Designed miniproteins, single chains. Designs and how they scored, part 70

Each design is a single chain, and the fold is of that chain. pLDDT is the mean over its residues in the fold that is shown.

## One batch from the design tools (miniprotein)

Design m2433
Fold by ESMFold2-Fast:
Structure m2433 (fold): chain A 81 residues (1-81)
Amino acid sequence: GLEELRKLYKEAEKLVQELHAAIAAGDWDRALEILRRLSDIQVKAEELYEKLKTPEAKELYVRISRLLDQATADLAAAAQA
């Protein structure tokens, strides 16, 4: 339900913080694993949004997708440094 989407959003925020820590440590294997987990969360969020079809569910799904997009961009930028 909507509560599951809220939990996924909270987990995604935590994973983004862990991604930044992994990048700072130079732990690329950990960073890629975290990015994969964020992708898994985004897929689950999309499935929940498709079932709920509420504005609140859409907002949470969009926020999760933005976190994944930012995480991907941050990792790509760090890899080019």
Scores: mean pLDDT 87

Design m2434
Fold by ESMFold2-Fast:
Structure m2434 (fold): chain A 91 residues (1-91)
Amino acid sequence: IKESKEKLQEALSKLPEDVRERVEKFTEEVLKKSQGSKKEEQDAAIEITSRILELIGEMIDQGRTPTLEAELEALIAAGKYSDEVSKLKKK
């Protein structure tokens, strides 16, 4: 949990301030919904969310600005399925 939070913060630091605040708020909601799930699903949600944010940071590094709607859908899907991470790397 602590290590996953550190990775999440590092990924968030790559985002512009405006995008970072919105993604942080959404990440909190995704993790809060996972509170009612099994511990393994909660741990997976944290790691997948961190990976999604890392991919968003890579997109920004490439000079591309991610759309908020795509980010939110990716975070919702990734909160339960790790396969969604692979889809986000496609392109």
Scores: mean pLDDT 57

Design m2435
Fold by ESMFold2-Fast:
Structure m2435 (fold): chain A 118 residues (1-118)
Amino acid sequence: DEERTLISKIVAEELEKLGIEKGSELSEEELIEIIENFAREVLKHFDVDEQQLIDALRFVYTEGEGDVVEISELPEEVQRLVLIGVQSILSFARSERLEKALEKLLESGLEEVELPEL
């Protein structure tokens, strides 16, 4: 459960740095910056392959559409970190793209995780 707490903290700190208000709609530029910063922080704290993390985040950003690696083909740890990240962002801000990405992650066999209270 250290993963849920750490990822939720990373997401909260990145949203705060960008001045995102709770319940606001994320712009395309804000979403890209959050995903980019999330990837950097995950690679500092977790022993995961950079290319696999990039492939998972590409799946999220494209809503699982196009020439992307299926999320189920990636390591379970990468799947779980990305799922927690998406849920953490959506717990604070709104994004139709991330809501669709979450739906695709769940359709791929992932199960929603309970987020810690921060």
Scores: mean pLDDT 83

Design m2436
Fold by ESMFold2-Fast:
Structure m2436 (fold): chain A 56 residues (1-56)
Amino acid sequence: SAGEEVRRRVEALALVASGKQSYREVGERFGVSPATVRRWVREALADHGALPEFEL
């Protein structure tokens, strides 16, 4: 669902932004390629002009 996709993207972006996980680690955790994680990052930048810095 759209909600599940949004939640996954937010969680992935938070992990990347916090430095807790690399792009590859996040991709492995969610079962997606690093390219998918990078696309989420680009989409967030396009939508918000910057990566949301979310720490827990």
Scores: mean pLDDT 71

Design m2437
Fold by ESMFold2-Fast:
Structure m2437 (fold): chain A 74 residues (1-74)
Amino acid sequence: KKELIRKGAIYLTAGNILYVASTILPKEESIEALKQAIELYKKAIDYFREAGDEEGVKIAEENLKKVEEQLKKL
């Protein structure tokens, strides 16, 4: 299931890009970027779980939690 791991990595990377972008964007755009990052991390988790990539799941879940906590503070 190497294709599933690759898809997980792509979604994880996309989520990371939006998370980083959220740190420099105005508040409204930052909130939207964080919401999009959440959805991308959820997709990454799904692909990593299907692939049996426990490390990928852990990283994506940790990043998801950080983004969710950040969004709640706004």
Scores: mean pLDDT 87

Design m2438
Fold by ESMFold2-Fast:
Structure m2438 (fold): chain A 91 residues (1-91)
Amino acid sequence: MKALEEVYKLIEKFAKVSGRYEEAKELKELLETLSEEEQEKVLKSVKKLEELWKRRGGTKKDAALILGILLGMLRIIQAVDDLIKQRELKK
């Protein structure tokens, strides 16, 4: 999957700059649970965040913040997906 590979490269870049390898690992695992369409949407968002990050001087602090925000968003998406699946199993 081309989109997933490109997102991985961007996440690895932010992890290398920030030292947040644990968050990057969890983020990659969450990305693998998404559909190809959702992965493409994440790629578009991450590319915009990379452009903003570069314009703001490419700091370690901002790289860490970007990883944290992305991880938080994907955790929410996964939690919602799990809740929907639980409702289907209870019918």
Scores: mean pLDDT 78

Design m2439
Fold by ESMFold2-Fast:
Structure m2439 (fold): chain A 55 residues (1-55)
Amino acid sequence: SAERRARLRRILEKPESELTPEDVQLLNEEFARLGKTREISSFDEFREAIRAELA
């Protein structure tokens, strides 16, 4: 889980053009999970939600 959190932090620092298919899969998984508990309407809101969980 610590490795997964570190990977998420690195992914959130990348521009979209540098995301690998594995990065996209991880982001989609986290987006779907968060969408069950919050309304996420933008990628910036998603970044904020993930950063809050990683804090």
Scores: mean pLDDT 72

Design m2440
Fold by ESMFold2-Fast:
Structure m2440 (fold): chain A 97 residues (1-97)
Amino acid sequence: MDRIRQIYNQIDDAVNQVNSAIDNYIAQNPDASMQDLMQFAADQVQRIQRDRGISPISASLILHIVSRRIHTRYGDTDGVARLDASIDRLRNQIAAA
C-alpha cells in the first residue's frame, strides 16, 4: 500500500541519517560507551522528529532500529532480542494504522 511504503521510506531515510551521525560521533569519540551512543541516538531522533514532523510511533521505530545496531556493536544479545520483538510490534502497529 502506497501510504505504508511512504512511511517506511521516511523511516529508512531517518535511520540512515541517525546511523551516519552515530558513525561520525564514534569516529570523534572512539571510547564512547553504549550508554553515550544511546543518549546521542535519542537526541538525534527527537531532533529529526521535530524537524520532519515524524509521528511518535515512527520516531519510536527509528529509535528501536538504531538502538538494535548499537546493542549489536556492544555484543548485547539479550538487548538485541528484546529490541527485535519491539521492532516487530511497532511495524505491525504502523501497518494496522
Scores: mean pLDDT 86

Design m2441
Fold by ESMFold2-Fast:
Structure m2441 (fold): chain A 72 residues (1-72)
Amino acid sequence: PTRTVDSHGQVPDGVPAGSTVLLERDGQTVASAVADANGTFSLRATGLAPGDYTVRILDPNGQEVASAPFTV
């Protein structure tokens, strides 16, 4: 069975607009979103296997500024 992720949120304080939010598993990016001018993002992915993923936030220069576990 596969899962759909539809996640809305805000990037942490101090993370600039245009930062990229990545959903990753086993070193592979399965979905991504970009933070808007208010720091808000909408991350959507379909066809995901159930299990443990990681959410990573990269600033506009590609530097990782945050990461957190995410269960699908």
Scores: mean pLDDT 80

Design m2442
Fold by ESMFold2-Fast:
Structure m2442 (fold): chain A 92 residues (1-92)
Amino acid sequence: MEELKRELENERLLLQVTNSVLTLLEAGVPLEKIKALIEEALKNAPKEVHPKLEEILELAENRDVEGLRKLAEELREKIIELIKKLQELEAE
């Protein structure tokens, strides 16, 4: 159960960062400010999420809005699956 809770927290963090980056890109915020947001997340986030945060940074640098939307959808699906698994364990 602890591992599932940790994984859920990590996936939620990644979704939050992805959605924030996507929103800022669509609002026309300068890339330098968006990079600063991702770099701050990298400093404060667990090392296990760093590869995905680096992927978010690369997508942001390329202004790949569709790539970020796809990543957000994948993260949302993972979060739903983790929540369902946690509910199943609580129903035991």
Scores: mean pLDDT 85

Design m2443
Fold by ESMFold2-Fast:
Formats: C-alpha cells, sequence, structure tokens
Structure m2443 (fold): chain A 60 residues (1-60)
C-alpha cells in the first residue's frame, strides 16, 4: 500500500540522516522495497547549514 511504502521510505531517510549525523560523511545505501521488489538508492549528506539531509531515488 502507498501509505506503508511512504512510511517505510521515511524510515530509510531517517536512518540515512542518522548515519550522516554520526559520521559527518556522505552516505549511499541501496535498498529493495519488500512490496514491489523495486530498487532504491538512499543518499545522505551535510548541507550548507551543517545539517544532515537525505534523498531517495527509484532505480527500477
Amino acid sequence: SSDDLARWLLEQVERTLREVEATGEPVERRLTDPVTGQELLARGRIDADGRPVAEVEVLS
């Protein structure tokens, strides 16, 4: 379901943000959506204000 997918994606974004915050370094993580089998790429970095940010890209 779209609601469950959105929540799962948000959790992956938050995990990536926490890793960037802990390391201070850019992070990339490949994920597979368990519902659709769709591959995703999660990327995290520190922005211009020194805050961790994350994005998810659909690779399928």
Scores: mean pLDDT 78

Design m2444
Fold by ESMFold2-Fast:
Structure m2444 (fold): chain A 68 residues (1-68)
Amino acid sequence: KKLEEETDKIQEWLAKEVEELNASNSSYDHKEAQLKLGEKLLEEMKKEGVDEKFIKAIEEGLKDIKEE
């Protein structure tokens, strides 16, 4: 289904972005990079009209990373 495939695609995109950042600079702050990517992800999900359930799941994930 579109929503399910879109969520998987976005998660794969995010994972690749994180991997690329780590590959380019191993000294890079991994948490900070994840937070920035996650914020971009949320904006894209909201623009696409993704179900609020998935948006909230990503928001909670980012909150957990931020608090650590």
Scores: mean pLDDT 67

Design m2445
Fold by ESMFold2-Fast:
Structure m2445 (fold): chain A 95 residues (1-95)
Amino acid sequence: SLAEKLKEEARANTSNPEIMEPLGELLGLLLENRDDKEKVEELKEKIAELLAEGALMQAKKEGVSKEELLERIEEAAKESEEKEILEKTKKIIEE
């Protein structure tokens, strides 16, 4: 399941409930609105923003550089069905 894989990736990057709770809600909305392409795109962007926030918080806690974080996300995207969301996450972190 896309939702379960994204939750596992989020758990690897943050344990902060302020990120995890909205992420779970957005993943539920993504599943409910799968036939609405415009809504799906909006939800993917919001999910990418939350993943970027969580990843940056975790990297700061671990002393990981932004450059190393971007490489980790790029590696994860290569093997993930969630590549589109992870690429959006990478672009947000690059900004």
Scores: mean pLDDT 71

Design m2446
Fold by ESMFold2-Fast:
Structure m2446 (fold): chain A 76 residues (1-76)
Amino acid sequence: SRAEALARALALLRTPEGLARLAPELPQLPAILAELTAARAEARAAGDEAAVAAAEFGLALAETLAELRGIAIPAP
């Protein structure tokens, strides 16, 4: 399931090896987040539930990477 896949990905991101493997993607995270947000909006407009689910999964992964980097800024 998506929840199980996400849980496994999050467990990997909590290891030093997982973080090191994904570190090269961190500078691209703002662009990746923007692309995934646009893809989700387009999928929603098209009524494509599978595409919405895929974009939301990608956003959850990218947001987790951003939090680990300290890129995510919570609202005051």
Scores: mean pLDDT 65

Design m2447
Fold by ESMFold2-Fast:
Structure m2447 (fold): chain A 97 residues (1-97)
Amino acid sequence: GPATVTVSFTVTNEAARKAAAEALREVMKDPRVLSVEVYVNGKLVPEEKAIEAIENAKPGDRVTVKVTAETPQASLDAAQRIADAAREAGAKDVKIT
């Protein structure tokens, strides 16, 4: 059944925000993904602005992405993709819950 997994990270540089935005764009194309909620510093961003909000995040901003997919594994796979992209590009305090 559907499950929600949350990924959060602190933006440190341009590479981190670009990598996270690209990973989210790919996650949003996955047919197993039912919904995505993006928060910047605890503020919910409209879905149509989610990618833009991450691309415009400033150093020190905390990005939180809640992914709901058709199965726990699909949600975890999507969250892990975002986490890995952000971490590889130098994002700080990358967490999955």
Scores: mean pLDDT 90

Design m2448
Fold by ESMFold2-Fast:
Structure m2448 (fold): chain A 84 residues (1-84)
Amino acid sequence: SIAEEAEKRVQELIERGIKRLGELEPEMSEEERRELVLELMTTPPEKLDELLSRFKGEEAKRAARELYEEAQRALKELVEKALA
């Protein structure tokens, strides 16, 4: 089902994001990384730059932006699949 596919893709994006940010920002707790990844998944485009300013390193900011763009593409694909 589309709902099961959506849940799986969202979960995979969250876990991958937490792992990647943990490699780039190891001083940040797993809980803090999880909260930031969840905020990225739910933030509107106009607030993205403000959210990215919470990351300390430029590599982490790039990884977070890439995760956001990937999540937006995944959501668009799932919506298009639901309408087909």
Scores: mean pLDDT 77

Design m2449
Fold by ESMFold2-Fast:
Structure m2449 (fold): chain A 69 residues (1-69)
Amino acid sequence: GPARRERYIAALMERLGLSREEAEALLDELEKQGIDLAALSTDEVVALVARRLGRSLVPTAEGVRQVLA
């Protein structure tokens, strides 16, 4: 549903530094390829997108800041 999609977009923006437009386009491409995003956790979606982009997942400064707050 829309709330789950919004959580994926937010996680992609935070953890991979994507824009909202880039995150939405990548999610649409995955769904077009027959990937059932509703069957995946947020972490699995982020990891799958990172693999497609050839990028390693790294902690963001924002993520570290939130843990310390």
Scores: mean pLDDT 73

Design m2450
Fold by ESMFold2-Fast:
Structure m2450 (fold): chain A 90 residues (1-90)
Amino acid sequence: MIEEKLEELREAARRLVEALEAGDLEAALEALKRLIELANEVEEDERAIPILKEAKERIAEAANRSKDFEIESLASLAIASLSISIKTAE
C-alpha cells in the first residue's frame, strides 16, 4: 500500500512539473491537488522525504523558466506545501 502511494507521489510531482512547463494552469491545479493529497497521506514515512525534496527542486526549476505569474504562484504554493510536509516527516 505505502509503496504504491510513494510511486503515485512521484507521478503526481512529475505531472505537476510537466503542466507547469507547458503553462497548463488547469492541469497544474489538478496535479497540485493530487500531490498535496498524497504528501499528506505519506507524511509519517521518511521514504517520502527524498521524493518531496526532488519534487520541490524540479518545481522551482520549472517556475524559474516561466514568465507567467499564475504558473509562478502555483509553483510557490506547491513549494511551500512540500516544505511543510518535509519538515513534518523529519
Scores: mean pLDDT 78

Design m2451
Fold by ESMFold2-Fast:
Structure m2451 (fold): chain A 76 residues (1-76)
Amino acid sequence: MKITDGKDFEELWKEVFDFINKMAIDFDKGKITVEELKQKAEEFLKDAEKRYTPSYVEWLKKLLDEFLKEVEKIKK
């Protein structure tokens, strides 16, 4: 079933922004490894699959994958 796509994207973006910010802080503090970060990203993605359309979940997956690639370069 179709739902409103523009507004749902903004809501998902807010959640992603908050998640990325929290993960970046924890990683900067050396409290989380890249492997733990990947695990948390998978948990977020799984939760999002229950609440958003498949197309938005795919977008989220790509964004989280890019974030993880950046974290790997820093390897803290």
Scores: mean pLDDT 74

Design m2452
Fold by ESMFold2-Fast:
Structure m2452 (fold): chain A 93 residues (1-93)
Amino acid sequence: MVEKLKERLKRLEEKVKELLKKLEELKKKHPEEKELLDAIKEQVEGLFKKLKDFVEEALKNPTPEKLAKAEEHIAKFEEALEELEKYLEEKFG
């Protein structure tokens, strides 16, 4: 479980980095949407920081409950990123 959580967090961090890069490119193409795209970026960064802090704490002081909750939060964040990516493709693609 611990190793799997570390791998999932690392993959998620890479996905967040790619999404943030995509948001910067979208701001160049759609300067009129800058405020919306900046707000999305701040939300993604803030939520990922909270997730990372929670998962790292769960890995540092592991209990079955904390590890299960960390896995749940990672899965929920992954789904939210996928939905956001679809939204951006539909609105700006």
Scores: mean pLDDT 84

Design m2453
Fold by ESMFold2-Fast:
Structure m2453 (fold): chain A 90 residues (1-90)
Amino acid sequence: DKWRENLRKALELLRKALEAVKNGDYETAMKYIEEAIKYLREALKEFDSPAVRTALAHAEAAYEALKNGDVETAIRHLEHAIRVLELALK
């Protein structure tokens, strides 16, 4: 199932992004978020899910927060995106 495969890849990348943020590696975190966003967009093309739309919105918000140096807001958005995807994959 390509939809579930894309969500699992996005989830893995967002978890790596969160770890990179916590280690102060914001450039690596932003790259992981960009890749996760690509997988979430591919998932939406296969099936338009409100949960996936919500995860995408939080991933995009996390990217903008990091771009603006708002680390705490970025962490919060990453945690929300991760939680939404974990629930969608149950």
Scores: mean pLDDT 89

Design m2454
Fold by ESMFold2-Fast:
Structure m2454 (fold): chain A 106 residues (1-106)
Amino acid sequence: SSALNENIRTQAIITAAVILNASKEELEEIAKELGIEVKSPKEAAIEVMRRTYEQLGLDPSKVTEESLEEEIKELAKKLGVKPEELQNRETAEKKLYELRKKIAEE
């Protein structure tokens, strides 16, 4: 389903945006959850997006720091928020809740 793929991608972009603003302690927990060693929030965010691309049948090698920043910017514009607001956990959780609620109503 095109709608399901768009939903999976949107959730991953919001998750990646939050990861980019993660503290050192949060990054250690994220790395543990993903089962990988990561040196920075950017590396963790890129890994989340690469895994999502692979799940969606897209080329994971196309995921770069620049491409991730552009995807976050485009999604923020579509949602009517600033990119920095998607990096805020409370805002991100609210947008994820709204998205999941909309899917449940379809």
Scores: mean pLDDT 78

Design m2455
Fold by ESMFold2-Fast:
Structure m2455 (fold): chain A 84 residues (1-84)
Amino acid sequence: SELVEELRRLEERRREVAARLAEAVAAGDYRTAAALLREHTELAVRQARLIGELEGDPEAGEAAAARIRALGEKRIAELEAKAA
C-alpha cells in the first residue's frame, strides 16, 4: 500500500539522519547534532502518525507522535546546551 511505502521511505531517511547525527555527536558538533535530531524527531512523528493510520488507530498514532515530540525536544535542548 502507499502508506507502507511511505513508512519504508521514512525509515530509510531516519536511518540516514541517525548516522549523520552519530557522526556529529562523535565530532563534538552539538549544533549540527541538535539540527539533525530535530529532523529525526519530525520524521519519527510522521512515522508514528502513519503507523496509527495503517493500524486503524489514529488516536494511538497521535499519542505516540506527541510523546516522540516531547522526548525529542528535551534531547534537542540538551544538545543545544552543549553547543553554547
Scores: mean pLDDT 89

Design m2456
Fold by ESMFold2-Fast:
Structure m2456 (fold): chain A 63 residues (1-63)
Amino acid sequence: MVAEKIERARRLAEHMLRSGVASQEDLDELGRLLSEVHDAMSDSELERIASARARGLAALAAA
């Protein structure tokens, strides 16, 4: 369960970093996954995912 959520969060973050785009649904899902698996991820991984989500939010807000 937790490992599956970590993998899902990683895929969403990598997609957002690569494409530079995110939907509100993807941003909400990534936020939920971060909340659920926060303690199970490394600080660098959390920073990467949080950074990707912040960029997605900024892009969506600027649209």
Scores: mean pLDDT 75

Design m2457
Fold by ESMFold2-Fast:
Structure m2457 (fold): chain A 80 residues (1-80)
Amino acid sequence: SAEEEAREKIREALEKGLKEEDEEKQYEIFYETIKEIVASGKLSPDEIYRLISEEIRRLKVPGKIERIALEAFDDVVKEQ
């Protein structure tokens, strides 16, 4: 399903971001992944936000990285 595909991409991006030490590179990873999901047109921004929030919570992502991921989401949505 589109939700399962998006969830896996979000999970992989968050895991990659957790291994990255550079905040600019973390932002870029999240931005490009979220942009791809939004561009697919298969899910609404609200659905994508829910999936990001759920995976952040599931993986216990640190607040600093959560902030970067959510800023990337806001920027992608704003630029459409």
Scores: mean pLDDT 88

Design m2458
Fold by ESMFold2-Fast:
Structure m2458 (fold): chain A 65 residues (1-65)
Amino acid sequence: SIAEKKAAVEERIKKVFDKETADILISNIDAYLAGAPTDATALAYLDRVQKSIDASEKYKEKKAA
């Protein structure tokens, strides 16, 4: 469900960023989802956010190795 995906993304953001930054990012996600015209649009957005975090983490890992 969208609520479950949203919760997973929020938990990941809280683990990666400090509390202040996490709160800002979560607020931005809430604003986007409130304006999303369909469930498909909301899910696509959450999937893009997850991919962006994954790409950033993988890029950092490759540079650290």
Scores: mean pLDDT 74

Design m2459
Fold by ESMFold2-Fast:
Structure m2459 (fold): chain A 67 residues (1-67)
Amino acid sequence: SELEEHKARLLARIRRGIAQIPAELRAAAEALLDQYEPKLRAATSVEEADAIADELGRRLLALVVRG
């Protein structure tokens, strides 16, 4: 479905972003993905999936800025 393809693209983008995070922060970034991935996969709309991905993105940015 379009929703499942959209979720797959969001997850692929997030994983590529995590791969660019410094090695010392990568375990923490992966732990955030582990927390958010089930929520993202459970989203029932593109809008919900985008909101969850945006929240994860903000938390990943905060990790890099503050860690």
Scores: mean pLDDT 86

Design m2460
Fold by ESMFold2-Fast:
Structure m2460 (fold): chain A 72 residues (1-72)
Amino acid sequence: SEAKKAAEKAYEEAQKNGFVSRKTAGDMAAGVASDGVSKEGLEATARMFGEAFRNGKASLEVAKEAYEGAKK
């Protein structure tokens, strides 16, 4: 699914760089909104996107939570 692909990309970026960019967080939020993932996955993705939007980047920790939620 698009949500899973975007989640994998976000988590790979976070592991490589230690954070997720606003663009990658936005791409994941769009994928999750389109695919109708679990409530936990949606909330974790929203938190990651919010952090990236406010701070310019999201931490590896929130990217991992969003990835785990999107897999379900």
Scores: mean pLDDT 78

Design m2461
Fold by ESMFold2-Fast:
Parts: sequence; C-alpha cells; structure tokens
Structure m2461 (fold): chain A 59 residues (1-59)
Amino acid sequence: MLSPEEAAEKAARGGEEMVKAGMPAEKAAQLASNEVREAGGSEEHERYAEERALKAGLG
C-alpha cells in the first residue's frame, strides 16, 4: 500500500474527482477521510483530504 502521505494525496484527489462528478462535497470528504484512515494515515492526513474535497465543492 501507499505511504500515509501518498494515501492522503490519492484520497484528496479522489474526493475532488467525486465532487466534480456531482457527489456532495460533505460525502466526498467523508469517503476521502475514511480512505486515509484505512491506509493508516494520521488525523492531519485525514483533515487534509477532507479539506481538499470540501474546497472542490466551493467551485
């Protein structure tokens, strides 16, 4: 599996793509956070992925 940093970046990008595809930003952020946690990321990594998915919803 990816390092925690790589997992956080992958989850963040996945969340952004889900929002772009029409998923609510809140749901995409939750999915991204869960993916980071499953990969062994820290709370900071979870928050990073959530924030990026939420910001995608602001566009």
Scores: mean pLDDT 79

Design m2462
Fold by ESMFold2-Fast:
Structure m2462 (fold): chain A 116 residues (1-116)
Amino acid sequence: ALAAAEAARRAANDAAAEEQRERLLRRAEELVERLRKEATEELRRELLETVGSLVADLAARHGTPPELLARAQELLRSLEGDPEKLIRAAEVVIEAVRNGLPLEELVERLEEIAEE
């Protein structure tokens, strides 16, 4: 009884978190599509904020060290002036969040994009 109640509570919390992630993922995908057509400063800023939130969610889920989260966010900010690299970085973040990729691997992929 208690084990079943605890499992149900965990499932409900996981479902709420998944719904919030899906909302952010959908917003990121919409912003990527818009930025491909119009490379405005406002769209770049909105995409950066949205993918930053997705990275923070991923870090919290995996208990990631603050330094690694800060590195991922620094890399994303460094790409704000390059719409094509920012789009590629956003797509990598979307894939990482959907597939549950470790933040360490996400940082490596972001560093590769920044070095291109």
Scores: mean pLDDT 81

Design m2463
Fold by ESMFold2-Fast:
Structure m2463 (fold): chain A 62 residues (1-62)
Amino acid sequence: GPRRGAQAAADVASFLNTPEGAVKAARMAGKALGSPEAVIDAEKAKTPQEAAERMREVAEKL
């Protein structure tokens, strides 16, 4: 239901707000896209938002 979905989304958002969570998520996504550049760029990010932006830029080149 919406209540359970909202809590799961909040928990994921909290994890992604940590540098470790953002880098891990970006690394997994980079592997799924087959882009090692996305993984490397994500590791250089200081915030989850920066990691997401770097991955988006690499994905646009694929």
Scores: mean pLDDT 59

Design m2464
Fold by ESMFold2-Fast:
Structure m2464 (fold): chain A 56 residues (1-56)
Amino acid sequence: GEADRRANALAHELMTREGVTTPEQVREEALKRGLSPEEAQRVADAFARHQALSAR
């Protein structure tokens, strides 16, 4: 849905930041941007999946 698309877009943005290397940092950053805890977790999960794929 739209929420999943937005979560993936933010995860991609955060993947380009050299200082962001863990899903925990992504979750914290999403919360700072006004996302709900549930939405922040979706972004962190998307980041973890993308990070795993880009490392292989």
Scores: mean pLDDT 75

Design m2465
Fold by ESMFold2-Fast:
Structure m2465 (fold): chain A 108 residues (1-108)
Amino acid sequence: SAGLEEFERELERYGIDLRLAAPLAVYLYLRLHIKGVYQGPLANAPDDEVVAAALARVAGRDPRAVIEEVIRRLSRDLGLSEVETARELATTIANLVEERPELRERLT
């Protein structure tokens, strides 16, 4: 999809592979809270619970299929195009990994 292609292009700039990107995308989908716009289903849950849920949702699945599903869901929920959603998601993942480097180990 156009969204997945844009997401992979942006991630290449940050040196993040799809095996790490897929659980991080799910983590953000579950945890993201944008006041008056979006609230993930686990936005108020403890971090360990969100990490465990993200790993469970990725387990045994193709990373590309998981990422494409997250892009489609967030695109719909945020009212953005898939390409815009993919770009924002990739940037948010890069920032999250920089701010919380321990997530690399916890989500792999």
Scores: mean pLDDT 83

Design m2466
Fold by ESMFold2-Fast:
Structure m2466 (fold): chain A 94 residues (1-94)
Amino acid sequence: SHMDELIEEVAEEFEELLEKYIEGEISEKELLDRIRELVQKAFSQMSPEEAERLVGRLGEVLRKYESKIPKEVLDKIEQVILEEYLRFLAAQAA
């Protein structure tokens, strides 16, 4: 489906950001800022169910990086994603 394609495209962009951080091309701050922008833009095009699927898919990607990225940075990435997801859900529930 179009939404399945969008979710995979967002997951691929997310993985590219993680790789750029690992390669030293972007800072931790730039990584977190770009992830926030990426998920905000994605959620704006999604239903709550589709957003939940995206969050799950991003979690799967992060799991693959547990040995490559420091735990404190992984925790900050998860916090950004969860914060934006909860903000999105609150806006939808109003």
Scores: mean pLDDT 89

Design m2467
Fold by ESMFold2-Fast:
Structure m2467 (fold): chain A 72 residues (1-72)
Amino acid sequence: MLSDEQQRELFEAVIQTYLDLLEGRPITPDGVKTPLGVITPELMKEILEELVRSERFSEEDRETARRLLESL
């Protein structure tokens, strides 16, 4: 199982990957089309909501996730 530190690093990597995939690509109502497939706003929202609900991550990480949720 992943440690709390490893889980935090994983979520940070996921957030950064989504930011990188969204950068320079228009967000459509159906989501963002990438070489890895379509990242829907609903999928991003589910991942980010779980991060925000976790007390194991820093307030900075949770605030970043909240800002991303507001942008969706």
Scores: mean pLDDT 64

